# Designs tried in a protein design run: designed miniproteins, single chains, continued (5). Part 109

Each design is a single chain, and the fold is of that chain. pLDDT is the mean over its residues in the fold that is shown.

## One batch from the design tools (miniprotein)

Design m19785
Fold by ESMFold2-Fast:
Structure m19785 (fold): chain A 89 residues (1-89)
Amino acid sequence: MLEEEIEELLKLPQEELDEELRRLAEELGMSEETVENLLSMSKRAKAAAIIGMRRALASDDERERVSLLTAGLLRAIGIEIQEEIEKKK
């Protein structure tokens, strides 16, 4: 199911994906430095971050919100690392 959500986001042009990421980060009060770091990631990593941000915003519990956001960001970093390894093989 998570991979299906990533695939749906990957159908969007990069410009629309970047706009969605900026919108969600602004709603979450993320710093501009964090936003620029996320925008430098691959399209798939950005999609994973967006899913994490959407799930965080849907939660009314502050602790759950932080957990969901952290999990989404760690998944995005994991995708970046995996893609870098695959590119070097």
Scores: mean pLDDT 79

Design m19786
Fold by ESMFold2-Fast:
Structure m19786 (fold): chain A 66 residues (1-66)
Amino acid sequence: IEIEIRELNGLYVGIARVDGLLGVGVGATEEEAREKAIAGAENLKKFGERAAEADRIARLALAHYA
């Protein structure tokens, strides 16, 4: 995980790069910006995986009850 933190106008901006995915977080503290940036990138990755699994289950259910 690669993380860059910038301070702009009294706020902190975090940019996280996780496996080619980018997450951006803004916070009042460096720690808050870092956590939000990482969470953003990880949530995008998890969302994609969850959506694919949900679609697969729905297709199985429809085939069984149709």
Scores: mean pLDDT 74

Design m19787
Fold by ESMFold2-Fast:
Formats: C-alpha cells, sequence, structure tokens
Structure m19787 (fold): chain A 94 residues (1-94)
C-alpha cells in the first residue's frame, strides 16, 4: 500500500479533498488520516490496488484574498506515485 502525506492551508486542503473525491472511485485513492490545527491541515492519502493512471483538478476561491487555489493530483497505481501540485491565481487574473 502506498501513502503520501501533505501539509497545507485549509483552502488548499479543501481543493485537494475535492480532487481526491473525483479519483476515489476510479483509482482507489482515499484519505487515511486528516488532522486540522487552526488554518493548517495535514492530509494522508492512501492508494488502493486499482491499476491505472489518473489526474484530477479542483479549484477553490480563497475567502481571505479572493485568489483561486488550483490543486492538481496525479496518481499512478503501477508505480505508487502520488503527486500534488498547488497553483494560486490572483483575484485580478481569475
Amino acid sequence: MFTATFTMDRTEGEALLRAVRQLAKEIGLGVSALKVVGDTVTITLQLGIVKGKATAEARVRSPETGEIVVVRITVDSLTGKIEVEVERIPAEAA
């Protein structure tokens, strides 16, 4: 079983959880642990036995700044690779 742990702010964590829900049925990706301390979230993901490669993207607007937080997750169950990319789009460019 492959696991990966990510620490991020609440808005990034919300976007990651939305992206994970898109992949959960296809690739067997799930959340094994979630810890929230103030505005910081730590999310542990685990990859199941479903074989394949999948990517999902989710977008969440930051309530503090108005910027759009984009989280992309790429999962390859053959290699056990879980990659997360976080991008922020300024409110004026979004």
Scores: mean pLDDT 76

Design m19788
Fold by ESMFold2-Fast:
Structure m19788 (fold): chain A 55 residues (1-55)
Amino acid sequence: MQLSEDQKEQVKRILESLGRPDLTDNALRAAEAMLSNGFSFEDALKVIERGLQER
């Protein structure tokens, strides 16, 4: 499933606020993969945010 323009912007803002805009492309691909596997966008964002915090 494809991300909407608004959803892509939300991912970009999160990565930007965490000081990792270079990971935006990677995070967008991860979110799209999660949506394709039946995850909600909210759950996808939580997984991405937690992954960055665990590093």
Scores: mean pLDDT 76

Design m19789
Fold by ESMFold2-Fast:
Structure m19789 (fold): chain A 77 residues (1-77)
Amino acid sequence: MRKEVEERGKKVKTLPDDDQGYLQRLQATLEMTLKYGDEEMKAMAQAGLDALAAGPTPAEAIANAEAAIRAKAKEIA
């Protein structure tokens, strides 16, 4: 119901000017998923948020979060 179609737009590549905006949006999406998602989605969101904290730059934080979410999804499958 709530704008899940916007996730398809995430296929656009992050640009230097958009790194901060993308990072903020990714963090907000993960926090929202942690509050309102199913148990599987919450586990993936938590892994993503933890990985975001480990990245020293926005680009690395995003890459780490995406990798952690993917790894967690494979564990759940």
Scores: mean pLDDT 70

Design m19790
Fold by ESMFold2-Fast:
Structure m19790 (fold): chain A 83 residues (1-83)
Amino acid sequence: PSLLERAEAAFARGRAAFAAGDYEAALRHYEQAGVLYSLADVPEEERNRRLAEVYRGMARAHAAMGDDAHAARLEALAEQLEA
């Protein structure tokens, strides 16, 4: 599979782990997706949009674990990528 396909699969696993309440597993999968999206040969605008989705996923996991400050910083990073 391409790096982009592997990144999408990792992101999907992150979402599934979050839905199951496994926030630590969600973070590991989102981090893997972020690395793979960063290495994928796609236009900058698409890469930034996908990385923003990763940061928002990580923000939701941190908020669910009670770390609202970390969640807020990740949401700010996502907004910067979409600016």
Scores: mean pLDDT 90

Design m19791
Fold by ESMFold2-Fast:
Structure m19791 (fold): chain A 56 residues (1-56)
Amino acid sequence: MELPIDFVLSHIKTELEKKAFEELLKKNPRPGKDTITSDELTEAFAKYIEELKKKL
């Protein structure tokens, strides 16, 4: 299953998570493929949430 990146960004709960996700996309932009799988998304968010919590 794939999700539009824009859709994901608009539904992120916190600003910190949104910034972390946008940073990931900056390094791996895919103009012809603006989607990611649910598995990739959940793994990425879990990882970034843990890193952001360390900064708080």
Scores: mean pLDDT 62

Design m19792
Fold by ESMFold2-Fast:
Structure m19792 (fold): chain A 72 residues (1-72)
Amino acid sequence: SALDLLEEARRAVEERAPLEEIRRILEQVVSATPADRQAGVRAAAELALEEYERGRYGSALAVLDLMIRELE
């Protein structure tokens, strides 16, 4: 599910995985999301990736936490 993939993305961020691994997981999150919500989820995923690339790991986690709440 998209929620399981978001939990995987959160663990990857906490473990400081390569950016490309986190991008791969978040692309799977978008693909697992209903079509009417995909644009919003993609925008949030891109924001989380930008924060991670800039070394703002706490901000990246906050975005992922928001995505988890929105998909519950």
Scores: mean pLDDT 87

Design m19793
Fold by ESMFold2-Fast:
Structure m19793 (fold): chain A 69 residues (1-69)
Amino acid sequence: GSERISKQYAASVAASQTSPESQRFVQVGQDVVINGWNRQQIVAKMKQMGFSDDQIRAYIATMEQRKSI
């Protein structure tokens, strides 16, 4: 539900901001805007940068939930 997603989002952001992955997420966002922004480009970029499929899926799920709310 929305309450659980909000908690997971806050926890995920807090956990990742202390790791180099948080900075890499910001970089991906900037590059995607420049290179043509869509979901496929984000996935491809993150894979190229060495993110795991689980990390990519979690990121996409968070973005989809923000849009659905």
Scores: mean pLDDT 59

Design m19794
Fold by ESMFold2-Fast:
Structure m19794 (fold): chain A 57 residues (1-57)
Amino acid sequence: SAAELEALRERIRELAEKYGNKSLEQAMLGMIDSFEKRGVPVSKIQELLDTVEKMLG
């Protein structure tokens, strides 16, 4: 849903703020938009974001 997708965008903004990285925010938001356009399920996008957070933290 649109609400679930917006929640993912908020997670990205929070992650980018944690690392102080505007380029990360831009790249990840662009990736989310691309995945939405390609019909990737929100649950799969969440799984990918969880993986990125683990790799960064």
Scores: mean pLDDT 78

Design m19795
Fold by ESMFold2-Fast:
Structure m19795 (fold): chain A 86 residues (1-86)
Amino acid sequence: MVEEAKKELEESAERMREVADKIAAGEATEEDIKRLEEAAKRAIEAIRRLGAADPSISPEEEAAAIAHVEALKEKLIAAGKAAIAA
């Protein structure tokens, strides 16, 4: 369902933001990085659900959205690991 998938995507985005804020504050832990990975996974699942439920979303648009989440995940994980290792 489109509405449910949108809500799931919003919740996942908020969780990713919470971890990003902790990274910026120097408070991020290895557990927070794990939570970030789970939030990104749920966001990707929500995007796939939206693509399946809404035929106006092209496979190219779905793939681009997934690629964007993957890129953001990699950036935040790298920043978090660097902050923890420093």
Scores: mean pLDDT 81

Design m19796
Fold by ESMFold2-Fast:
Structure m19796 (fold): chain A 78 residues (1-78)
Amino acid sequence: MEVIEFPPIKFTSKGTTSITITNQFDKAVDITLKIYKDGKLVKEVVIKNLKPGESVTVTFDLPAGDYELKATVTILDE
């Protein structure tokens, strides 16, 4: 299995934040989303077996402030 770490994404929340993820690979993937505030992990979500071309939307209740999203994708072989 191949593991890909995406560059960190900085964003500002206003109370709730929705993140939409689309699997652009030709294989099913597992995706780990980690949300950080001031370098501390505040939320972690694992999306399993997201199929090619499929999208999921995850909504987080995050108090107003600045956050960082780190996404890790595991490409599933067969």
Scores: mean pLDDT 81

Design m19797
Fold by ESMFold2-Fast:
Structure m19797 (fold): chain A 94 residues (1-94)
Amino acid sequence: MKEKLKKIEELAEEIKKLLEEIKELVKELYEEDEEKKEELIKGLEDQEKAIEKLVEATKKGEIDPEEALEKLEQALEDAKKALEELKKKLEEKK
């Protein structure tokens, strides 16, 4: 059980790191579109807060650790796909 909490914290940290990389790519890709850049960055910040709340709720016993792991694994895959798509768009922009 305590090893699952460690994995949850490690996954949350990895996802946050990917979200930071996505933010930098968003800033570069939408440099000339301030409204879209602000909207996308806000969405990423909301995702970071949701992940932090999930980890805290799990530590307090409000959420099953296995359910939290499943949600974090999905969030990690989603973040990886978003990063890959943004990199592709930047290459197309040159």
Scores: mean pLDDT 82

Design m19798
Fold by ESMFold2-Fast:
Structure m19798 (fold): chain A 68 residues (1-68)
Amino acid sequence: MLVTVEVVSDKKGFTSSGEHINKGDVLVLENPVLTEDGFLVGNIVSGTNVTKGLAVLGEDAVKILGEE
């Protein structure tokens, strides 16, 4: 499953390697999981700025644009 998300907050958006994901960035995540502590976690397949790595995004900091 691929999920397209838009980052709507400049807080709580990072890769596992510590790269910052900025407000307005759009990411395509592969098989993302919503954790019990409120983070959407998934491998980045593509993005407008960050294009690879594991995304860790606060659920309140993202808008889901589509799922496939």
Scores: mean pLDDT 80

Design m19799
Fold by ESMFold2-Fast:
Structure m19799 (fold): chain A 70 residues (1-70)
Amino acid sequence: SLAKEAALEAQRRGGSAFATGAWDAYVSGANEEQAEKAREYALKGADFDRQGNTEESAKYAEEAGKAGNA
């Protein structure tokens, strides 16, 4: 599933806060929109991390957590 995939990808990049929001959205049965939003932010953060932009990566990890727990 999208949220689970995003959470695992974020966790692989060392961001536990990153993974938590997307994972919680997935396992709690949060609506599809919340799960998709969490996934989008988590993956965006991972993309910034890959580009060496750690600051932006952290910001998107935080947004992923907020979206997943909304």
Scores: mean pLDDT 63

Design m19800
Fold by ESMFold2-Fast:
Structure m19800 (fold): chain A 113 residues (1-113)
Amino acid sequence: SAMEKLRELFEELRKEAQKLVDIILDPNATEEEVIKAMKEFIDKAVQALREASEIVDDPELLKAFADYVYQLFDEIVKLAEKAGLSKEKVDELRNEFLEKMREILPDYELPEP
């Protein structure tokens, strides 16, 4: 079912998120390595959203999945900021992710805080 496939896509993203968290929390990781890992995660998240868009006919369900993907990214970005990533780099990464999400979902609006 579409719900089972969405669950699988999210579980895979959760595993990729954990790898990224491990890099962010590594005291030997450089800012450049963290930024590279963040961008690689964005690409994987966007790919998961693209795959979801191909199997989900319900626009509300697709939006709910996009909201979950964005929330996962937002939690990681907040951790990276606490680990020393500058607000400017955080904002650049958020903007890149939103632009790439909107290539798949042109009318996408952020979930309310």
Scores: mean pLDDT 84

Design m19801
Fold by ESMFold2-Fast:
Structure m19801 (fold): chain A 87 residues (1-87)
Amino acid sequence: TQDYQKRLEVALFKGKLTEENFHNLGKAYALYSKITGTDSEAERNALILFVRNVFGDDAANAFEKGYLEGLKEEATEENLEAALKKL
């Protein structure tokens, strides 16, 4: 919902510029996308491209790895909250 989207945006733009943080962001975004029904290859690729253009290749590669891990998790608010707490 609106609150999760804002928390993800804050974590993306005000978070630490580390591969660990981008990995955790990718996982949180994947869980959010599954919960909202927006998880598609096109949306995933658009998010990865955005991270690559703004933060660089290492950030984008870490984000993608986290996203793929998030796709393996059950799409619950509990799992999303756990992922957000690591940011």
Scores: mean pLDDT 81

Design m19802
Fold by ESMFold2-Fast:
Structure m19802 (fold): chain A 87 residues (1-87)
Amino acid sequence: DLAEAEAAHAEALRLAAEAERLREAGDLLGALRLYEEALRAHVEALRAKIRALAAQGKADEAELLAALEREYAAALAALEAQRRAAE
């Protein structure tokens, strides 16, 4: 659902803003955790968009976004590994 994708994108932006606030306050670990949540929300938004496109029969567009989703998921895994190393 496009509305689900839009809501998830808005949530990702809110989490990113909160992460920046924590970073500015010196809570680097808290900031990293919220960056992970923001990126996870972006991945969910992209997955919702892919499902909506597939349901509309736009398989080529869905496949293109699926490639981007794989890149974002890899970035999330890298960020999680970085946080674990920092702990």
Scores: mean pLDDT 78

Design m19803
Fold by ESMFold2-Fast:
Structure m19803 (fold): chain A 79 residues (1-79)
Amino acid sequence: MGSSLSSQSSIYASQGNLDTSSSLLRQSSESSRNSGIPDGSDLNDMTSELVSKSTDSSRASQLADTASRGLQSLEQSVS
């Protein structure tokens, strides 16, 4: 479910909803950490750092999209 939350975060970021996007990325990060997925934890830690540096919706959207792709790759690997 982490990749799904990250994908939704990307959509909300592209709509200019940074608060919702950040919340979804946080939930995705916590979900991955709670599941004990090492790669997911690393990607989510990097995503959190990048999001914290974002100052506008366009940049946040790009960061959320990158996180979504990373988590989707992990989902494919665990399938």
Scores: mean pLDDT 59

Design m19804
Fold by ESMFold2-Fast:
Structure m19804 (fold): chain A 88 residues (1-88)
Amino acid sequence: SKAEKLVEQLQKFIQDLEQAVEYLKELSKTLPKEEFEKLVEEFIKQAEGILNGLKEEAKDIKDPKVQEALKKAEEALEKAKKELKELL
């Protein structure tokens, strides 16, 4: 169903986000600060764009599992933004 597909996409978004944050944390140890800052800015912009697209797909779906997965994805993005900002 569309709801099941959206839950899977939101769960994949969270997994990809967490993996990317760990990768960026490792890059922060070796990349010049200016290059790292640009990568973080672009990553956050792309992640926000993806989540906004999923939110638009979810807005007319009343399935509680979709709403819970969306909330978790929003919380994961805010956590990622905070963790990456602390590296700058």
Scores: mean pLDDT 88

Design m19805
Fold by ESMFold2-Fast:
Structure m19805 (fold): chain A 62 residues (1-62)
Amino acid sequence: SLSQREIGEKYGIPQSAVSRTVAALKAGDHDSAQAIAGPYLKKLSDEQAAEASGEIGRLAGE
């Protein structure tokens, strides 16, 4: 399992963006989570975007 920093390093997403996306998901604010993470995920392949989203979702689930 990846930490917020490791997700940022592996997928080229700033750790602050990963942290804010996790916080938004924990608050149930999926629109804010998509607005924060979306531009970074769009730059990834479909496979990498799915992997990054899965890891971020796992962290939001604690």
Scores: mean pLDDT 83

Design m19806
Fold by ESMFold2-Fast:
Structure m19806 (fold): chain A 71 residues (1-71)
Amino acid sequence: MRVVTVYFAEDTDLEKAAEIASKIPGVKSAEPVPEENAVRLLVDDSTSVLAIVQTLADAGFKPQGVSSEPA
């Protein structure tokens, strides 16, 4: 597994972003991180970071950046 953190513009509805992200196949958990304007995801190694970012963008969010690290 890995931790993927998706960063958003200020005033983003992080709770809704986390809810949408939690429905993506391979996402095990999603939590809002208000202090970073981000959503932190625990994902399977096979899950595409690009697919996560695209899903959130298609839902009307504006991803500003992404990081991925081993969990």
Scores: mean pLDDT 80

Design m19807
Fold by ESMFold2-Fast:
Structure m19807 (fold): chain A 68 residues (1-68)
Amino acid sequence: MTAEEALAEMERLREEARARGAAGGETVADTGLWESRRLKEQGASDEVVVETARRGIEAARREIERDL
């Protein structure tokens, strides 16, 4: 998974959470997206950005399931 693919997946999860009314999942996805983008802006390697984004994706998925 590239950094771009991971960020796109997190953006998709945020939109899915919003559409489904999963407020907690939307918040988690938004936070993970912010953290991953911040690391990229700070000059982190693609591997670090991908790892951070993957953790955010998994957390967002769990929270969406709990909300629904």
Scores: mean pLDDT 81

Design m19808
Fold by ESMFold2-Fast:
Structure m19808 (fold): chain A 90 residues (1-90)
Amino acid sequence: ELPVLQKLSLEEIDEIKERLKPSIEAAKELLKGKEVVVPEEVLKKVKEELELAKKTLEEQFDKEVYEKVKELVEEVAELMLKLLGLKNAE
């Protein structure tokens, strides 16, 4: 059977966060000293999609699991938005 998202424990989320830490740090270094311009229209759309994702997570997980996943998703989304801004700027 396919593992259900609802079976993610706090420990598994902490493991995912630790595995992502080097990639997050690399993304932050890539953004260092670079100016990022994101159109307000794109920023609004990303915020709307992030709110929908948060609602889905809130329905799928226990409150403590949801809060940790929410923080991680928000941090990754902000980094992705900045990286997309750099890509669109060439």
Scores: mean pLDDT 64

Design m19809
Fold by ESMFold2-Fast:
Structure m19809 (fold): chain A 93 residues (1-93)
Amino acid sequence: DAEVEEEIRRMREVSGMDRGQAYLSLAGRYLSQAVELWDTDPELAEQLLRQAQRYAALASELGGDDRSPEESRQLVREGFELEKRRRERLKAE
């Protein structure tokens, strides 16, 4: 995505982030948006969750981490499901 690559380039130039750090920043932002929108627009939340998983996997590939891209995707999904369950419990109270 040309727009995302331009944003990553800007993050690297402005914040001194490496590309892996920029991808992790994007993954975190998309995950936060997915959690916020789950009750209002679950279809959009699912799309944002997929973007978070994509960028987490890309960061894993660049970071030389022992964690595989598939493990990074799974951890993002598990974090989302945990936060969704916490919000459902708060609604029940």
Scores: mean pLDDT 74

Design m19810
Fold by ESMFold2-Fast:
Structure m19810 (fold): chain A 100 residues (1-100)
Amino acid sequence: SLEEIKEEILKVLFEAGRKLDELEQRHADDPAVVAAVRRMRGVLGEAINRILQAKSLEEIKKIVDETVKRLREIAAESGDPELQKVVDEFIKKLNEILEK
């Protein structure tokens, strides 16, 4: 159902937020990584709000696609391989939910 898909996506987005908090703490001495994490946190917050208000599967897919694109761009700009790996892992989880 739409509500089950929303719940699964929200769980992944919330888990991503927790992983980003851990990375910010470990890389506190790297201002580029800290800045990237803060930008990603903003992207995740916007995505969570949009997913909660979404009324169709097509709208959810669009939100996820836009969110994934923004996270990939931020990770690439940071140059940090750990951050890129975390982003790739969450993209895979989101795709599994949407493709079933």
Scores: mean pLDDT 87

Design m19811
Fold by ESMFold2-Fast:
Structure m19811 (fold): chain A 70 residues (1-70)
Amino acid sequence: MSEEELEKKAEERAKQALEQLKAGNDVVGLVAEHELGLDPAELRELLEKGEEEKVFEMIKRAVLEKLRES
């Protein structure tokens, strides 16, 4: 998979995860913790502070790193 394809895939997953976290989906939070090593509570706090772009970038980077590892 090319770098461009990996970035596109990570961006799509990050957008979906951000939408689900904003909706209070605990399953997405659990996946972020176990698959990506991100703290769901930290992500939620950042969203409440209006740091949506930071949350998006954190999820995107974590997904991208996992895709590169695979």
Scores: mean pLDDT 74

Design m19812
Fold by ESMFold2-Fast:
Structure m19812 (fold): chain A 94 residues (1-94)
Amino acid sequence: KKVEEAIKKAEEATKLLQEAVDRDPSNELARAAYGVAQAAINALKKGDVETAIGLFKKASELARKAAEQSTDPEVRELYRRAAKLFEEAKKLLE
């Protein structure tokens, strides 16, 4: 049940990252955050909760750094919202 909620939050975060990357396509930190988040979701679907926790933490950190590199305030907010959702997914698994 908590695993399903964590997956839903992470999927919502990846949708926000995709929207932000479409508006900020040169932001490599955002692309890295997306890749790490997909790895976290895949680990969680395989039952590897410990790996997923570490990867969600990394995805959140990368998304926050992506926000700091962006000059568009709306894109920055999308990155920050994604980072918050990854942090929430991590906390559900702890």
Scores: mean pLDDT 86

Design m19813
Fold by ESMFold2-Fast:
Structure m19813 (fold): chain A 105 residues (1-105)
Amino acid sequence: SLRDQGDQLRQQGVDYLQQGDYRQAGDLFDQSGDYYVQSGDYRSASLSYSGAVRAYSLSYGPTSDLVADRLDRLSDVNDRLGDNDTSRRLQQVSDLIRNGTPVVD
């Protein structure tokens, strides 16, 4: 099933994290999250995309566009879970990475 593929990819992501291969770990967690979204398992998708954010932050730095892209996905998933406060905060962090601090005139 799609969920079983998500589980397998997430496990591979954990293995690569333990090996210090943060880039491969991020790619695997991201793919895992995509399979969970396709299966409607937004809780598992949230965990996988959180893993991708962590791994890409370690590989590319916390202000990379790759991190911002996964924060957007994580925001969308948390909104679907009804955690609107977490979704909003994640979107604000993504926006800060992409555009810097908003200027309020």
Scores: mean pLDDT 86

Design m19814
Fold by ESMFold2-Fast:
Structure m19814 (fold): chain A 64 residues (1-64)
Amino acid sequence: SQAKVDQIASQLSPDAAKAIREAGRLSLAAGADEDGVLDSIRDQADTFSPDDRQKALEAIDKVR
């Protein structure tokens, strides 16, 4: 859901948060379910620096 996307993004740097919010928005617009949205966000996190990636993955796990 958008609420979970926002919860994840709120724990990241501004650039990472923007990327996560955009990935979530596009996934939701494409009709993805909640698991599909979280997978899209996880894929986006893999493009981040190791530190930002770790924080994003921990945030994803907390909202599942």
Scores: mean pLDDT 79

Design m19815
Fold by ESMFold2-Fast:
Structure m19815 (fold): chain A 74 residues (1-74)
Amino acid sequence: LPEEAVELAREALRRARAGDVKGAARALKKAGELAGEPHIVDAAEYALKLHEQGRTEEALRLVEGMAQSLIDGG
């Protein structure tokens, strides 16, 4: 994995833990793009849709799980 992708995944995880869904999803999407992982990009977009629907806790859990998976995979 590119180091920049892992750094962005760590940023996504920090932002998600702080309750910043938009910032977390943005960082996760960029991490997924740099890693060449379309499913992570899709998960970031889905987290934004969950947040728009008021499902913020589900969005945060999704971002945390995906970010951690990318960090552990590097």
Scores: mean pLDDT 86

Design m19816
Fold by ESMFold2-Fast:
Order: C-alpha cells, then structure tokens, then sequence
Structure m19816 (fold): chain A 75 residues (1-75)
C-alpha cells in the first residue's frame, strides 16, 4: 500500500516528524489520484509534485518523497 511504502522510506531516511510523514503520504496519494483518476501522465505528475515540494520542505523530506514516488511508479 502507499502507507506501507511511505512508512518504510520515512524510516530509511530518518524522517520521524509525524507532520512530515503525513505530508509525504498526502503528496504520494495526490500523485496516484492525478494519474489513476484524472488520467495525467505519471512522470509529469511526479516532476510537478517534486518541483513544488523542493520549495516547501527540507531536502531530506523531498528525497524521501522521491523514493516513495519511484516505488509507486514501479508498481
């Protein structure tokens, strides 16, 4: 599940703040929704989300989000 991927990557990258974990989860869910329900290209959605996240979050949070999105892309 998306939740399990987020928990595993957050632990791997040392993200312990529940608010940061929730933000990663919400952004990952939004990427899946835009791709599956709205029919947007997954690579374009990932690029857009990561570009926005890089302006709002610490680099470590952005790296964790990127790892989550890459795993979702392979599924």
Amino acid sequence: SIEEIVEEEAEKYGITDPAQIAAILNLARNAVHLHEEQGEDLDEVIERILKRASKLFDPKVVETLKAVLEKLKKS
Scores: mean pLDDT 84

Design m19817
Fold by ESMFold2-Fast:
Structure m19817 (fold): chain A 83 residues (1-83)
Amino acid sequence: MKEEIEKEIEELRKQLRDAVLAGDNETAISLLEKIAKLAEEAGNFQEAADYYRAIASIYNFLGDKETAERYKKKADEYEKKAK
């Protein structure tokens, strides 16, 4: 149910905050991808777009510009679906 997805997202967001504070980029990316997919399942396309944009920012920071561009494009597609 939608409420179960929202609860799972909140639990993953807590883990994401811990990963970000620890500087664990690999775990942060994995958690952001999981949250984005759950937001998609809930129909929250703007939220999914925001998470994909965060992933793009991390890859850009790591110097992986090609992967960052792919996630930026994905974020733009979901932002368009939100309207």
Scores: mean pLDDT 83

Design m19818
Fold by ESMFold2-Fast:
Structure m19818 (fold): chain A 64 residues (1-64)
Amino acid sequence: MSEGTRILMEALKKYRDEGWSLDEVVQYVREQMTKLGYSQEEIDQAVRQLEDAMRQIDLSLQSE
């Protein structure tokens, strides 16, 4: 996997398994990707995808 994909997968695990908040996970992704030299456009796209995935997870869990 690319480093960006690894960061996103790790972020989702922190959210689901470790109880991290949305804001904490988003901040983690932004900081890690910035350190690896990703552009702001790439970071914003990754964060949007992550937020959408986490929102979908929350909606599913709240229904059950």
Scores: mean pLDDT 75

Design m19819
Fold by ESMFold2-Fast:
Structure m19819 (fold): chain A 96 residues (1-96)
Amino acid sequence: MNEEALEKLVAELASDPELLAKTRRVIGALVQLEAEKGYATPEEIAKRAGISVEEAQEILDKLVEAGAVTKLPNGEYRINREALARLAEALQRVAP
């Protein structure tokens, strides 16, 4: 995980309630899709989260940079549970 990228993401989310809400929806959609079928695509995540594919892609790119999510060569996304838990803990401290 990139600590600097994680700290930057936490600061961005803490200062932008709309981005924080969308990011929480993206994470929730990804976790649910992985539990249901083992993988998630940006299109499916966007549909489940109720945002555009472009918005989902931008949020996923930030999560990948922070190490909370991994982008596979086939275009699918997987959560890094340890890194995601760490991000959630950091957000709970600054934006409970």
Scores: mean pLDDT 79

Design m19820
Fold by ESMFold2-Fast:
Structure m19820 (fold): chain A 85 residues (1-85)
Amino acid sequence: DRVERELERLAAQLEAQFAQEVATQGLSFEEQLARSVEMMVQLYGTYLRLQHPDDQAGVDARVAEFRARADAALAAYLAARAAAA
């Protein structure tokens, strides 16, 4: 209940912030993807902190691993897309 409500609130705030930044800055497709990945990492971190409030070090390590993997996947996708152009 409280966890779901907090996640919905944070998701809505992050979505609004990124949507406003995209509209204001005229972000490219690549920049929009990078912002989406960042939003996903932030939501994952928030979710883990709510599930494991007494294990901050473990949460931070898992978020860092997820971020590294997400960044690598994004870089590989963008490189493949550039090679196809």
Scores: mean pLDDT 73

